# Designed miniproteins, single chains, continued (2): the designs that were tried, part 8

Each design is a single chain, and the fold is of that chain. pLDDT is the mean over its residues in the fold that is shown.

## One batch from the design tools (miniprotein)

Design m4248
Fold by ESMFold2-Fast:
Structure m4248 (fold): chain A 80 residues (1-80)
Amino acid sequence: QKVPSEKLVKSISNAKDTVVSLYPQKSVEFQAKILAQLLAKDYEITDPGKRTTLEHTALLFLQGKITDSDFAKVLARLLS
């Protein structure tokens, strides 16, 4: 099912805000894992390969290496 890009960007932003507020003292790697888990739960992503891609993409996003729009494009592909 197709999800609007704006909705995916908002989901990513909300998940980031949640993770940073709950775990501000944890490593970026830990925050990325929790961020990926929140998105996987919200979008019912159960495939292990897709979850690995999601975790890696979350890490790049939290490191500032990709934008929220770039992350949303990856998430949209995982949902296709």
Scores: mean pLDDT 85

Design m4249
Fold by ESMFold2-Fast:
Structure m4249 (fold): chain A 68 residues (1-68)
Amino acid sequence: SLRDFLIELLKSLPEKTVPLDELMARVREAAKERGLSEKEIGMALGWLTRLAGDKQEIDKDELLKALE
């Protein structure tokens, strides 16, 4: 699922915090490598942006808790 994809990606990141723009770029790249459609990529990025809110630096553990 899209949620499982995002959880797996976040768990694979070595950094505890990551800039939202860098995270979005990594999500798009990984999703393309997995053969996700542009629609699915757009949905993942939209969901990620909503979860991030006004934050420019994302704590991966906090984001994982929001997704789980």
Scores: mean pLDDT 79

Design m4250
Fold by ESMFold2-Fast:
Structure m4250 (fold): chain A 78 residues (1-78)
Amino acid sequence: SLAERARELIAEIEELVDRIEAETDEARVMELAEEMQELYEELGRLVRESGDPEMLAELQALGARIQERLGAKFERLK
Protein backbone atom coordinates (compact mmCIF):
# COMPACT_ATOMS: atom_id res chain seq x y z
CA SER A 1 0.00 0.00 0.00
CA LEU A 2 2.62 2.59 1.04
CA ALA A 3 5.03 1.28 -1.62
CA GLU A 4 2.28 1.50 -4.27
CA ARG A 5 1.45 5.11 -3.32
CA ALA A 6 5.16 5.99 -3.34
CA ARG A 7 5.58 4.49 -6.84
CA GLU A 8 2.60 6.52 -8.10
CA LEU A 9 4.01 9.73 -6.60
CA ILE A 10 7.48 9.08 -8.07
CA ALA A 11 5.93 8.53 -11.52
CA GLU A 12 3.88 11.76 -11.25
CA ILE A 13 6.93 13.73 -10.09
CA GLU A 14 9.02 12.38 -12.99
CA GLU A 15 6.27 13.39 -15.45
CA LEU A 16 6.26 16.90 -13.95
CA VAL A 17 10.07 17.08 -14.23
CA ASP A 18 9.79 16.24 -17.94
CA ARG A 19 7.07 18.90 -18.39
CA ILE A 20 9.10 21.55 -16.55
CA GLU A 21 12.19 20.80 -18.69
CA ALA A 22 10.12 21.25 -21.88
CA GLU A 23 8.23 24.34 -20.69
CA THR A 24 9.40 27.75 -21.95
CA ASP A 25 6.80 29.96 -20.22
CA GLU A 26 8.26 31.16 -16.90
CA ALA A 27 4.88 31.52 -15.14
CA ARG A 28 3.91 27.98 -16.19
CA VAL A 29 7.29 26.64 -15.01
CA MET A 30 6.64 28.14 -11.57
CA GLU A 31 3.12 26.64 -11.46
CA LEU A 32 4.40 23.17 -12.39
CA ALA A 33 7.30 23.50 -9.92
CA GLU A 34 4.84 24.27 -7.11
CA GLU A 35 2.78 21.18 -8.02
CA MET A 36 5.96 19.06 -8.13
CA GLN A 37 7.07 20.35 -4.70
CA GLU A 38 3.70 19.40 -3.16
CA LEU A 39 4.00 15.85 -4.50
CA TYR A 40 7.62 15.61 -3.33
CA GLU A 41 6.59 16.68 0.20
CA GLU A 42 3.80 14.06 0.19
CA LEU A 43 6.31 11.41 -0.92
CA GLY A 44 8.65 12.50 1.89
CA ARG A 45 5.88 12.02 4.45
CA LEU A 46 5.14 8.50 3.13
CA VAL A 47 8.84 7.60 3.23
CA ARG A 48 9.10 8.77 6.85
CA GLU A 49 5.98 6.75 7.75
CA SER A 50 7.45 3.62 6.13
CA GLY A 51 10.73 3.79 8.10
CA ASP A 52 12.33 1.94 5.17
CA PRO A 53 15.95 3.06 4.55
CA GLU A 54 15.72 1.87 0.92
CA MET A 55 12.71 4.15 0.33
CA LEU A 56 14.64 7.00 1.97
CA ALA A 57 17.57 6.37 -0.40
CA GLU A 58 15.15 6.42 -3.37
CA LEU A 59 13.69 9.74 -2.16
CA GLN A 60 17.20 11.22 -1.83
CA ALA A 61 18.15 9.96 -5.31
CA LEU A 62 14.98 11.51 -6.78
CA GLY A 63 15.75 14.83 -5.07
CA ALA A 64 19.30 14.81 -6.43
CA ARG A 65 17.98 14.05 -9.93
CA ILE A 66 15.51 16.93 -9.73
CA GLN A 67 18.33 19.27 -8.69
CA GLU A 68 20.55 18.04 -11.56
CA ARG A 69 17.83 18.40 -14.21
CA LEU A 70 16.01 21.54 -13.01
CA GLY A 71 18.36 23.33 -10.58
CA ALA A 72 19.76 25.81 -13.11
CA LYS A 73 16.27 26.61 -14.44
CA PHE A 74 14.92 27.22 -10.92
CA GLU A 75 17.94 29.34 -9.95
CA ARG A 76 17.31 31.56 -13.00
CA LEU A 77 13.74 32.17 -11.73
CA LYS A 78 14.92 33.43 -8.31
Scores: mean pLDDT 84

Design m4251
Fold by ESMFold2-Fast:
Structure m4251 (fold): chain A 63 residues (1-63)
Amino acid sequence: SAAQELIEQGKAESDRIVEEGKAKADKLDEIDGVRGAIVGMRGLADGQAVYMDAVLAARKLAA
């Protein structure tokens, strides 16, 4: 269904954002481990937000 496709696309986008955040965190960890950890956590939060937005959009479409 279109709703399921939106959820799957949102998950893929979320996973990409998390991976990009991790790559940024790894780069910063060589200089400042605390900053690296913060950037990694932001990537996780941003990924979760994108996935949640996709789920909400899919729910609205299914209503």
Scores: mean pLDDT 81

Design m4252
Fold by ESMFold2-Fast:
Structure m4252 (fold): chain A 78 residues (1-78)
Amino acid sequence: APLALAREVKDAEAALEQARAAAESAVALYPGAEVLGLEVTEEGDSYVVTLTVKVPELPDSPDGGKVVTGSQRVKRLA
């Protein structure tokens, strides 16, 4: 049904907004960090949001030059 599809799209949009907020927080923590990718995949009753960020190479940064990937599972609303 069109209404059910619209609800699924809203759930995916909520997951994307959550991922966007997380990406903004991550780049604020690492000055000069670059967001390389953001993707959303469906797994059963959930959406998996994957964020990939490159940390800048700074002399005092333990993660300098490192590519960091994080994933968060968001359950679909009924």
Scores: mean pLDDT 63

Design m4253
Fold by ESMFold2-Fast:
Structure m4253 (fold): chain A 104 residues (1-104)
Amino acid sequence: SPRLEADWAKLTPEERVFVESLAEAVKRAFGLTNASLEQALIAAMVAANMKNAVDLWIRVLRLEGTPEQRIADAEALLKAIGVPDEVIAEFRERFEQGLEELKK
């Protein structure tokens, strides 16, 4: 959507890697193979509401703090919405690898 494209363009490369890594974890955990990034984020928001984890969703969307703080907030959210530990580990690895690639 034009709004999502405009909002995406305002993110830093690091914030984009974080959001993409989060969306991929949600897609993988919930079998949303063909979902867009926007659809995956909506699915995460709905799951957070169903699990009374809206405070974690809001913290994740603020994109605040160090990479370690963002990882901790995202892992707490993913765990609360029922994402398996192996997929949470894959999220961490993907995000950390993406950050290292941005340094090149």
Scores: mean pLDDT 81

Design m4254
Fold by ESMFold2-Fast:
Structure m4254 (fold): chain A 76 residues (1-76)
Amino acid sequence: SLEEFLKPIREGEKKYKEAMESKTIEEIVKLSKESIDLLKEFLKNLPESELKKEVEKKIEELKKKTEQKLAEMKKK
């Protein structure tokens, strides 16, 4: 179904939002990893397309934002 097909990307985005709202390094790392893994799973089923490129770019953006947040947390 379309709902099952879109579920990994929707859950991935939700987990990433939770990661950015987290107050501990452990939760940020855990939720960010789960988010990225869900997005990568979605990518495995996509043919080469503009959507696939957008999701790949999103994954890289999320990785960079996670690194920035972790760096900020470690300074405190």
Scores: mean pLDDT 79

Design m4255
Fold by ESMFold2-Fast:
Structure m4255 (fold): chain A 91 residues (1-91)
Amino acid sequence: SKQEEAAKKLRELAYKKFDQGKLAEASAYQSVAAIVKFGFPLSPEMRELLSQLSREDAVKVVRLAEEAGLPKETIEELKEAMGLTEEEVKE
């Protein structure tokens, strides 16, 4: 499914960050993968981890969340947690 495919990509990005020693960013990607796969709500702890992502990583997260078909409200919460504007995710 699109959700499983997006969650797999998010986990692969998490492992890449882990290999780079970027543990907070790795945890942020793992949190988004869990939201995508299981529909978990954004916790305060997840929001803090998401704030550690770079603009480039934040844009990747939004694209994968949209690809997975997450609700618009959840995508907006992710954007807010990562400090993104609408313009920053536009192709």
Scores: mean pLDDT 79

Design m4256
Fold by ESMFold2-Fast:
Structure m4256 (fold): chain A 81 residues (1-81)
Amino acid sequence: MSVKEIALEFLEELREALADDPEAVAIIERSTERVKAAKTDEEILDEVKRTVLELVELRPEREAEIRALVSRMGRRIREAL
């Protein structure tokens, strides 16, 4: 599985977790399109990092849930390398 595939799966899991929040969903959808357009693993990971920081700032009460999903994604990326 590629870094891009893992990142897109992470963004979909994040969208499902935050589906009740239209503002968070809009941020995730924009990030998903940017990840699809990205050409390097570095660009993909930078976009995911920016999205996570923006979501945590928007919904600090959801930080623990968001960070748990980030940790799962990080493990999948390490296993793919």
Scores: mean pLDDT 85

Design m4257
Fold by ESMFold2-Fast:
Structure m4257 (fold): chain A 89 residues (1-89)
Amino acid sequence: SKLEELVKELVEKMKAGVRLTEEEQLDLLIELFKAAGKPQEIIDLLKELYERNKAGEDISELEEKITPPLLELEEKLKEIVEKIKEEEK
């Protein structure tokens, strides 16, 4: 799947010692959400949260809305990373 491909690329970059900027981390997170099949509304929420946070605006309502899909994505990413590590043995 595209999500597994993105996670594999991320793991390879991490092994190479590549550090992502905050902007690169946002772009990656957007691509991970898209690859996980999350709707455009969630992608738009993530972008709005980033822009408002950078502007120093209150993001508490946006954080509450993004937290459940973010936790679901984190769990899927953890499973994929563990599978990749096992396959490299």
Scores: mean pLDDT 76

Design m4258
Fold by ESMFold2-Fast:
Structure m4258 (fold): chain A 86 residues (1-86)
Amino acid sequence: MPSTTGIRVTTRDRNSSIQTSDQINSIARSNGATANTRIISDREILVSISADSQDTNDSIIDQISSLPSTISVTRITDPSEMGSIM
């Protein structure tokens, strides 16, 4: 069954958020997953990652947290925060 994980990504500025959003989509695609990104502020992105396994989602999150443009990544455990992107 497809597994979906939500994260909040913090970046330095709006250009970093746009670039990071593009990189997140590329990372997800390279891992056989789908990512849906929404820029919620100049420095914040909401991301929903859907893959065939949770291990794939965890790998994608690790790759996102390793990006130079990423300051922090927080897993969203409250479904209400993801209601607008899922």
Scores: mean pLDDT 78

Design m4259
Fold by ESMFold2-Fast:
Structure m4259 (fold): chain A 95 residues (1-95)
Amino acid sequence: MPTLQQSQDQMIDEILKDFREEAERLSKDELVKLARQELITIVNMEALGLISEDQAEYLIEGIEKILREHGISQKVIDELRDDYERYKAYLKSTR
């Protein structure tokens, strides 16, 4: 049977693969909107214990790299990172 870790790794690979494929097709505005949705999903998955903090960080770094490669400004990437950290802290404080 797959361990929790193995199932999490499969989910992480799928998320990054799907995001990378969409990044090649979407406009910059649509890509930023998709990134925001993915960050909310990652925060919720970490909050529910479906992924570890290290796995969540790996996903965020992967998304940031893809955004940077597609010409999204560092200011927008920093704003998305701040939003992620704020939501993560908020959810942990309510446990």
Scores: mean pLDDT 79

Design m4260
Fold by ESMFold2-Fast:
Structure m4260 (fold): chain A 94 residues (1-94)
Amino acid sequence: SMDHQRFQQIMQQMQQQISQTMQRRMQTDPDGYQSISPQYSDLQQRFIQQIADMRRNGSSISDLISLMRSFIPQFNSIDPDVGRIYSDGIRQIE
């Protein structure tokens, strides 16, 4: 459906913005990036895997948004810009 296409497009945009943010931090603050990168990589992998699992199981967009919201505090603890990107993405989906 168009709603599922919109969700996919917004997810892709969010991942691109997050990738750019992390690349900038790696270049401008490599020590700060190195201190968070293992925790960030683990959290990101768990998040992407859970989204993929829910989508395979036919979960609703509302369920996907609920999962995303549950991860925001964890992303905010690692990098507030990443948490902001996810919060902005949720607002675009709703």
Scores: mean pLDDT 83

Design m4261
Fold by ESMFold2-Fast:
Structure m4261 (fold): chain A 62 residues (1-62)
Amino acid sequence: STAAELRGAFLTAVALGQLDEAQAAYDALPADERAAVKAEARAAVEKLPDSARKQRLLAFLA
């Protein structure tokens, strides 16, 4: 998989709350891409309405 495909997989998994799949995509990413994609996912999650799901996703992305 390309880095772009892995970034897409990570962002999609976070959006769906599939944390195990998100972790697998993250671990497969090149180390230099990880901080940027994590920040992108966090920014997207912060726009969600307040919920237990949002808090769980923010904890995963901390």
Scores: mean pLDDT 84

Design m4262
Fold by ESMFold2-Fast:
Structure m4262 (fold): chain A 80 residues (1-80)
Amino acid sequence: DLVAKAKEYLAAGDYAKAEALYKEALERLIAELGEDHPEVADALDALGEVYLAQGDKEKAFELYVEAGMRRLKAAVDSVL
């Protein structure tokens, strides 16, 4: 489980490995489930936390906004 390993590295302070694993997880989730799936939004939030921990507030903000927009689109599409 790439997400579980990434969480372990983030907790250990190995931000480079956490970033790499979350990016790999994101690519696989997009390929398997599509860009607008809730699990993709969750992976974007997690990647944002990695950038925030590294002090990259701008990158973290961009990722959180993208995750939120994808969740909103999925919610609207499920009603229509």
Scores: mean pLDDT 81

Design m4263
Fold by ESMFold2-Fast:
Structure m4263 (fold): chain A 59 residues (1-59)
Amino acid sequence: SKGVEAARRGGEALAAGDARAGAELLQPVGPVSIEEAERNADPEGAMGLAARALVAGGA
């Protein structure tokens, strides 16, 4: 699904430390605030947040 692809792209941006791009890319997947993205702008946080956005928005 397109949501899974968007979640992966958003997660990659977050894992690279780009909270702004990560939050923006996750908007079509599920609600993610910029503050949540900033707190999770690392590899571990990125995976968790992207997965949660996908489950909440697209499942």
Scores: mean pLDDT 77

Design m4264
Fold by ESMFold2-Fast:
Structure m4264 (fold): chain A 71 residues (1-71)
Amino acid sequence: AAQEALDGIEAAVRAAGGEHLVPEVRKAVTPLIEAGDYDGAVRAVGRLMAEAGYDSVATTAAVRQALDAAA
């Protein structure tokens, strides 16, 4: 479900130390998740985390796992 996917993405971002980015991440990924564009959602999270100086590789791996569980 879309809510399960969003919750998983938020958890991955928080685990990486990006709690302050959660509102921006949610805004960016919500339309992508609603459209079924899971690859786009992973890319958006990776970009936002990298721009903020966080580990985008570890975060995108965690996001992919969360999206697989939500599908």
Scores: mean pLDDT 82

Design m4265
Fold by ESMFold2-Fast:
Structure m4265 (fold): chain A 61 residues (1-61)
Amino acid sequence: VELSPEQREILEEKARELLEKLKAGEKITDEDFRETAEETGLSYEDAARLLEELVVREIAK
């Protein structure tokens, strides 16, 4: 998917926040994806998919 620089920055920031939540033993919820979709202007499905990909990439490092 083609992202603006602002959308990329928001997604990366949210992915880091979600990873810190997971490290703290907290669960990622549907609301986390919804908030990201609202902030980026992406669909819920696109926001969820991209966040999941970014979080997985950080975990795999």
Scores: mean pLDDT 77

Design m4266
Fold by ESMFold2-Fast:
Structure m4266 (fold): chain A 100 residues (1-100)
Amino acid sequence: ERERLLEEAQRRAVERLGEELPESEEVLAELRARFEELLAAVRELARAAGEADAEIDEGLARLRASFEDLLARGYLSLARVWLDSALAQVPAARAAIEAA
C-alpha cells in the first residue's frame, strides 16, 4: 500500500512535467549507465560514513533491484528524474560527511 502510494505520487509528478521517454535500447542503456555512476557515488559516501562493506553491498543490491523494477514497468521518465535528483544531491552529501 505504501509503495503504491509513493509510486502514484511520483507518477503524478512526472505527468505534471509533461515528459515521456520512449522505450528504446539507447534510453535504457543511458539510464543504466547513469545508475552505475550513482551506485559508485553511494558506495564511496557510505564507506566515508563508516558503513561496513557487507551492509553497503546489501543496500546497493536492493537499490539496483528497485531501479530495474522501475525500468521493467516502463517508468523511464520517473527513473531519469529520480537519477538526476539523486546525482545532484551527491556533492551536498559528501560535504556533510566531510563536516561531520
Scores: mean pLDDT 73

Design m4267
Fold by ESMFold2-Fast:
Structure m4267 (fold): chain A 69 residues (1-69)
Amino acid sequence: MSPAERAAQVFAAAGVSDEQLAAYFLANNEYNAGLNVVRARRGLPAARPFDPNDPGTEEDRRELLALLA
């Protein structure tokens, strides 16, 4: 299980919505992590390899926001 899939399960168990989860990652500027966790919750493959040293790009942020539309 990937770190994103594990995080998705933890947040789902806590009753956190996709919007609340995205808001958390956006507030912390963790766009790559946020995008991959939301994608994992929806059964989608990771957009990019999960890298804890890469906070993500503005493109990751835009894709995360698009998933919430």
Scores: mean pLDDT 69

Design m4268
Fold by ESMFold2-Fast:
Structure m4268 (fold): chain A 89 residues (1-89)
Amino acid sequence: MKEALELLLRAGAIALAAAMLKVVARKEGLPESEEIIKLAEEAIRLAGEAARILQEMIEAGKIDREKLERAKELVREAEEKLREARKLW
C-alpha cells in the first residue's frame, strides 16, 4: 500500500508540473511551444492513467502486483516526457 500511495503522489506531481509547463508554453509563444505542449499533454495522459490504476487499488485495499508494475512503468514514461519537455524550455 505505501508504494502505491508514493507512486500516486509522484503521478500527481508530474501531472501538475506538466499542466503548468503547458500553460506557460502557450502564453510565452516559444518556437518549441507546440512540441513542449504535446510532450506535456503526453505526460499528463500517462500520469493520469497511472493515478487511475493506483487509486483503484488503494480504494479496493488490495495491491495487484501486475497493476502496480504497470503503474510504475506509466509513471516512469510520464517522467521521461516531462524531462523532454523541460529540455526544450
Scores: mean pLDDT 85

Design m4269
Fold by ESMFold2-Fast:
Structure m4269 (fold): chain A 76 residues (1-76)
Amino acid sequence: MEKDILEWLEKASKEEIIKQVKETMESRGEEKDFVEEVIKKLEEANKEERIEIMKKLYEYMKAGPEEREKLKKELI
């Protein structure tokens, strides 16, 4: 994950992170159930856990088709 994104995550509120994730996933055409599960995990997570979820989501978004299925299972 890029340093700028990590710095933003350290300073951003839970609400700002959730809004950004929802908008990004919806713009990519991700399934509603997957978006809802990721948002639920972010809402229930503490700051450290949210950063970890965001790192995995970023890897998922950059991954090729074969690796995406594996990373998706790790997110939900």
Scores: mean pLDDT 79

Design m4270
Fold by ESMFold2-Fast:
Structure m4270 (fold): chain A 89 residues (1-89)
Amino acid sequence: DEAEEILEELKRRLERLLEQAEKILKEKPKNGLFELEVVKGLADIEYAVGMKILKKVGAPEEVLKEAEELFDEAKEKLDKLKEEAKKLQ
């Protein structure tokens, strides 16, 4: 299923960005805010591209909803890491 493969790739890409954000906070706690904002922007781009491809391949609404939920969860985790970084400044 092409739609499921694209959804899985989007999930992997978002998970990698979250791992990068956690690494930034761990390695650069005082100077990570700019890099965390870049990672958040990259997550927005990954989601926009993933949704465009999913819609092009005619993904069912359930798959589109799952993609949205994955992105919302990733964004919430990134926002939490950003707030943690602000406290370390």
Scores: mean pLDDT 85

Design m4271
Fold by ESMFold2-Fast:
Structure m4271 (fold): chain A 78 residues (1-78)
Amino acid sequence: MTEDVQAAIRVAKEDPELQELLDKGQEALHAGNAEEAARYYREAARLMEEKYERTGDERYRRAARGLQAVADSVERQL
């Protein structure tokens, strides 16, 4: 889990679209809106899965798994 989350952070440094979704997820968590945060993390995971299917780059697959795990953890707090 932690390594897959770190993969997402590394990809976000090169992917402004992913970084925007992660920023929105953090803003939602700071506002106490776990449901909205989970939605942004799931959108981020979907974006990474689409990029993996297009490029074959394993970094995107690891990032997608990490983001899915974060979304699942946030939803369990609802």
Scores: mean pLDDT 81

Design m4272
Fold by ESMFold2-Fast:
Structure m4272 (fold): chain A 136 residues (1-136)
Amino acid sequence: SREEIAKRLEELAEKVTDPLIQKVLRAISALLRGEDVEAAKGIIDVLKQLDIPEKNELIRLFFLARTDELIERLYEVAEKYIKEGKDTQAAVLLLIAASLGGDRERLYELASKIKNEEIRKVVLEAIDLLEPFLPQ
């Protein structure tokens, strides 16, 4: 159920040491519970705290509800940060893409390339939990 998956995402967030990854997991949990305003605030706050040059572009696409364009841009930016070894930035962007209904195969492909084992495991576990809601 959505509530059970939301609870598992919250439990996953409690085990994470990175505050941005923790915050995005909690925002996704809120989204699954129908707490849309709390979820939107959480995602925007995470994007603001993420010190990347693309943050204002991503926030704008979110506000304009250009969801498909935002998801594709999140993949491009996440792949860039994976190549640069910026695993926290990549993880946050992929988790946001998953929350917006990103493609399952693309999410697994990119998450599997994250070099930090603990961060990679958290992102893959979150995608696994969200799999029933992702496009097939």
Scores: mean pLDDT 87

Design m4273
Fold by ESMFold2-Fast:
Structure m4273 (fold): chain A 91 residues (1-91)
Amino acid sequence: MKISIYVTFKDGKKKAVVKDEEDLDVAFAMAQMYLWANKDEVESVTIELDSESESELERALRLAEALAKGMGMKIKKVERTGNHLRVVLEK
C-alpha cells in the first residue's frame, strides 16, 4: 500500500503533505495535523491510495470521510480504478 495526500491552497499552489506513506493511520494523522494548522489557507485536499486490499481501500475512504467531517470539508469526488483510490475534499 502507498498513500499520498496533497493540499491545494487558495492561491492555486500545491503541496504534498504526505507522500508514498505505507501506514494509513500515520498518513491521515499527519494530514489532520497539517490541516488544523493551515485550515484558513487550504482550498482542497486530494488523497491518492494504491492498494491491492479491498479492506484498505474501504478503510481509507472511511478515514477520508472522517477527516472531511472533522475539518468542515465536503467530499467532492471519489474515483476508483482497480487498485487506485482518489478522494477530493473541498470546503
Scores: mean pLDDT 86

Design m4274
Fold by ESMFold2-Fast:
Structure m4274 (fold): chain A 90 residues (1-90)
Amino acid sequence: SLEDLIEALEELKEELLRLAERADPATKEDLLLFAKLIEEVISYIKEKKDLNIALESVQSIIEELDYMAELLPEYREELERMKRRLEEVL
């Protein structure tokens, strides 16, 4: 449901913010920017209330998590866990 997708994105945002707290300065900045992007996506989904837009947005975020896991090997396990949780709600 739309509500389930929004909840999953909110949980992802919180996990990224927690990861950022213990990350090195460069990685922290990237994680905070990604969390901000997710917050903007959540706001957009809430405004549009369209399930197809929400599904496409979640798919794009999954692709971004995959890309970040490749670029940040030290955080790969955490990022891959976040990705799997999002995939479960699709």
Scores: mean pLDDT 86

Design m4275
Fold by ESMFold2-Fast:
Structure m4275 (fold): chain A 76 residues (1-76)
Amino acid sequence: MEEAKERIREILEEAGLGDLAPEVIELLEEILSQEKPDAAKMTGMVLWVLARALEAGNERADEVALRILKTIEEAA
């Protein structure tokens, strides 16, 4: 849990999206606090990050989204 939060923060900071980290971490905590993580919330969070990365002009937006998804899957 703690490691997943730190990893997501690192991924977002490396992508220039560090300002999104508090909201993404809050969503991660909500998802992982459930006995059965909500797949729709996980998908929604990943898509939201993808959209923000694309809006920021990040050419590696897909990679950022996939790294976050993998971190969540490994923590769930």
Scores: mean pLDDT 76

Design m4276
Fold by ESMFold2-Fast:
Structure m4276 (fold): chain A 82 residues (1-82)
Amino acid sequence: SLEELIDEKAAALRDGADPETVEALRQKIVDKLYEEALKAIENGDLQKAESILEMLKSLPDTPYVKEKIARLEKALEEKKAQ
């Protein structure tokens, strides 16, 4: 689950895991959030999608996160235009 991935990343950081391990966990969290946000957009739940977008924006500013944020913002704008 998303909560399990967040907890696993927090544990990895606390336990001094290497940067590659932490980044892999972060990417899994980002992917899960992105999938949930797209599903919310598809279902017309724009409030949930915007809440998930804010969660993504709270994560460290990596190219991977930035790309997912940009794609999600575009999907939200396209859905609002419909």
Scores: mean pLDDT 78

Design m4277
Fold by ESMFold2-Fast:
Structure m4277 (fold): chain A 91 residues (1-91)
Amino acid sequence: SIGGASPPVPATEEQIEKYKKEFEELLPKVPEDLQPIAKKAFEAAVKSKDLDLMEQVLDAVRKLTSPDPITQVAAAFTLLAVRVAAELGMY
């Protein structure tokens, strides 16, 4: 339910491994300057065990492989936002 009091169920190991595989396949296609942001955002999302954050990172990483600079900038902002959200959720 929207506004529920219960925390979300953490991601299973199988789900995390599938997301890691997709990330590893996409990362080499990302511009080298943007790879560190993508890696840090994904690592933070994995540590949070939040599937929604991991999905947001993968979607942003896919957009970073686009030749369109506007799409790349928007994706980089998403990765920064996800990293901050994941880091706040880890304590």
Scores: mean pLDDT 76

Design m4278
Fold by ESMFold2-Fast:
Structure m4278 (fold): chain A 96 residues (1-96)
Amino acid sequence: MFEELVEKVKEELEREKASPRIQELALEIFRLEYENPEAVRLARILAALEQGRELPEEARAFLEAASEEELEEARRVRERLEALLAEIRALQEAEE
């Protein structure tokens, strides 16, 4: 299943003529989200809360049920995702 999704993502990136480095970074983001769905979900909820956005009851309940360890993992995942996205944006800007 994961390998099939990776191949599809690679095909789309190649079709868009993304550089090999951008392809690597995009696949790393995809892998991170696929392997850590709960941590990524918590990371997105934390980001929304920090932006002053109102959380739906489902998201609030999920956040309240999270352990301190799960919250720290979510913060690490968020930091990694933000770093990967920033590198992709910098590369895209340099290639334009």
Scores: mean pLDDT 74

Design m4279
Fold by ESMFold2-Fast:
Structure m4279 (fold): chain A 81 residues (1-81)
Amino acid sequence: SKEEAEKILKEMLESLEKLLPTLSDAEARLLFGIAAAEAGRLLGPEVGARLRQLIDENADASKEERLAALREELERIVEEL
């Protein structure tokens, strides 16, 4: 359900936020990719593709900026459902 997807995505984002200071840029990039794949599994392949595009567009940003962008986009996607 939408509510279950929201809960899982929120918990995933909270875990990423807690881990972020301990992650290298490469590790953060891999985890962002996993987050995009999980969102695609829960909300559909178009959502996964949209998040992958966002990650690619922010490849030169800091890991903190990338997480902020991912969080904002996921919140926007969930609101659109």
Scores: mean pLDDT 79

Design m4280
Fold by ESMFold2-Fast:
Structure m4280 (fold): chain A 99 residues (1-99)
Amino acid sequence: SKAEKDKLLLESIRAYVEAIRAEREAEEAERRGDEERARELRERARELREKGLELREKSGTELSEEKMLERARVILYTAEKLREIGREIDEELAKRKAE
């Protein structure tokens, strides 16, 4: 059904989002000299990307892996920005209560 295909497509995008997040965390770990953590995160990213590819294929989508990764990057960036804004609001509210 369309609903089952849409569900698989959504799960594929989620896996790609997590893969990109893991790759970014690996780069940060490497910058801090944590080579072991960086290797673990890169392996996690590889597994998530493989899961994303399998789910994409099962969904029957015409979207290429490249387009799926592009969508995932936009989603991750938007989610991170919204979390940042939420934290800034929470901090401002805490400061106002402390006055």
Scores: mean pLDDT 84

Design m4281
Fold by ESMFold2-Fast:
Structure m4281 (fold): chain A 84 residues (1-84)
Amino acid sequence: NLEAFLQPLKEAQALLQQAQDILDNQPPSAANEQQALDLVQRALDILKDFYIGLLPASQIPKLEADTAKQLEEAKAAIRAHFES
């Protein structure tokens, strides 16, 4: 069913929202920075695995490269946010 099919996307969105809530509401600390980084990593892994199931094999290397770039950009943004 459609709802079960979209469940990984909902899980990824919930993880990204948890990361954003840490950035918005928690004080700067190494623990909070690492927790936000871990949540974004988990969300992007779920999204990548979801799209791998939908794409032809020829497009998988581009998806992997694009996802790796998005992860590094997100990590840099999170680290910059906790610089105080």
Scores: mean pLDDT 83

Design m4282
Fold by ESMFold2-Fast:
Formats: sequence, C-alpha cells, structure tokens
Structure m4282 (fold): chain A 67 residues (1-67)
Amino acid sequence: MSKEELDKREKLIALGVSYAGQGNMELAKEYAMKAGGSEEQAEELARAAAEGDQVAVSRAAKRIMEG
C-alpha cells in the first residue's frame, strides 16, 4: 500500500472518530468504511470513539489500517 493511501486512510479514520464524538454515528461508520474497514470494524471504531475510549479507538483504527 502506498504512503499516500495510508495517509488518506488515517485521515478518514480521524474524520470517523470526530463524527462519532459529535454523536453522528452514521457518518462515523461511513468514513471508517471508506478507510477500508468492514461494517463491523467501522461500528466498533464509532462506538469506542463515542464512548471516549482512546485505547479501544487505537486498536480499532489499527485493525482497519493493517487489514
């Protein structure tokens, strides 16, 4: 995977986390899935971010980024 694609995926994950923190779970999951996450991974990331669990957010983000 190219460095540019990794940077783009990180930005999409950050947007998903931001939307979940704002209570917009639909957009949070959409951006996490655009970053390459499955629906389950996107829902896990959005839930962790909405709960403010930074450790769970980091783990979910790594799963999406690493495959």
Scores: mean pLDDT 81

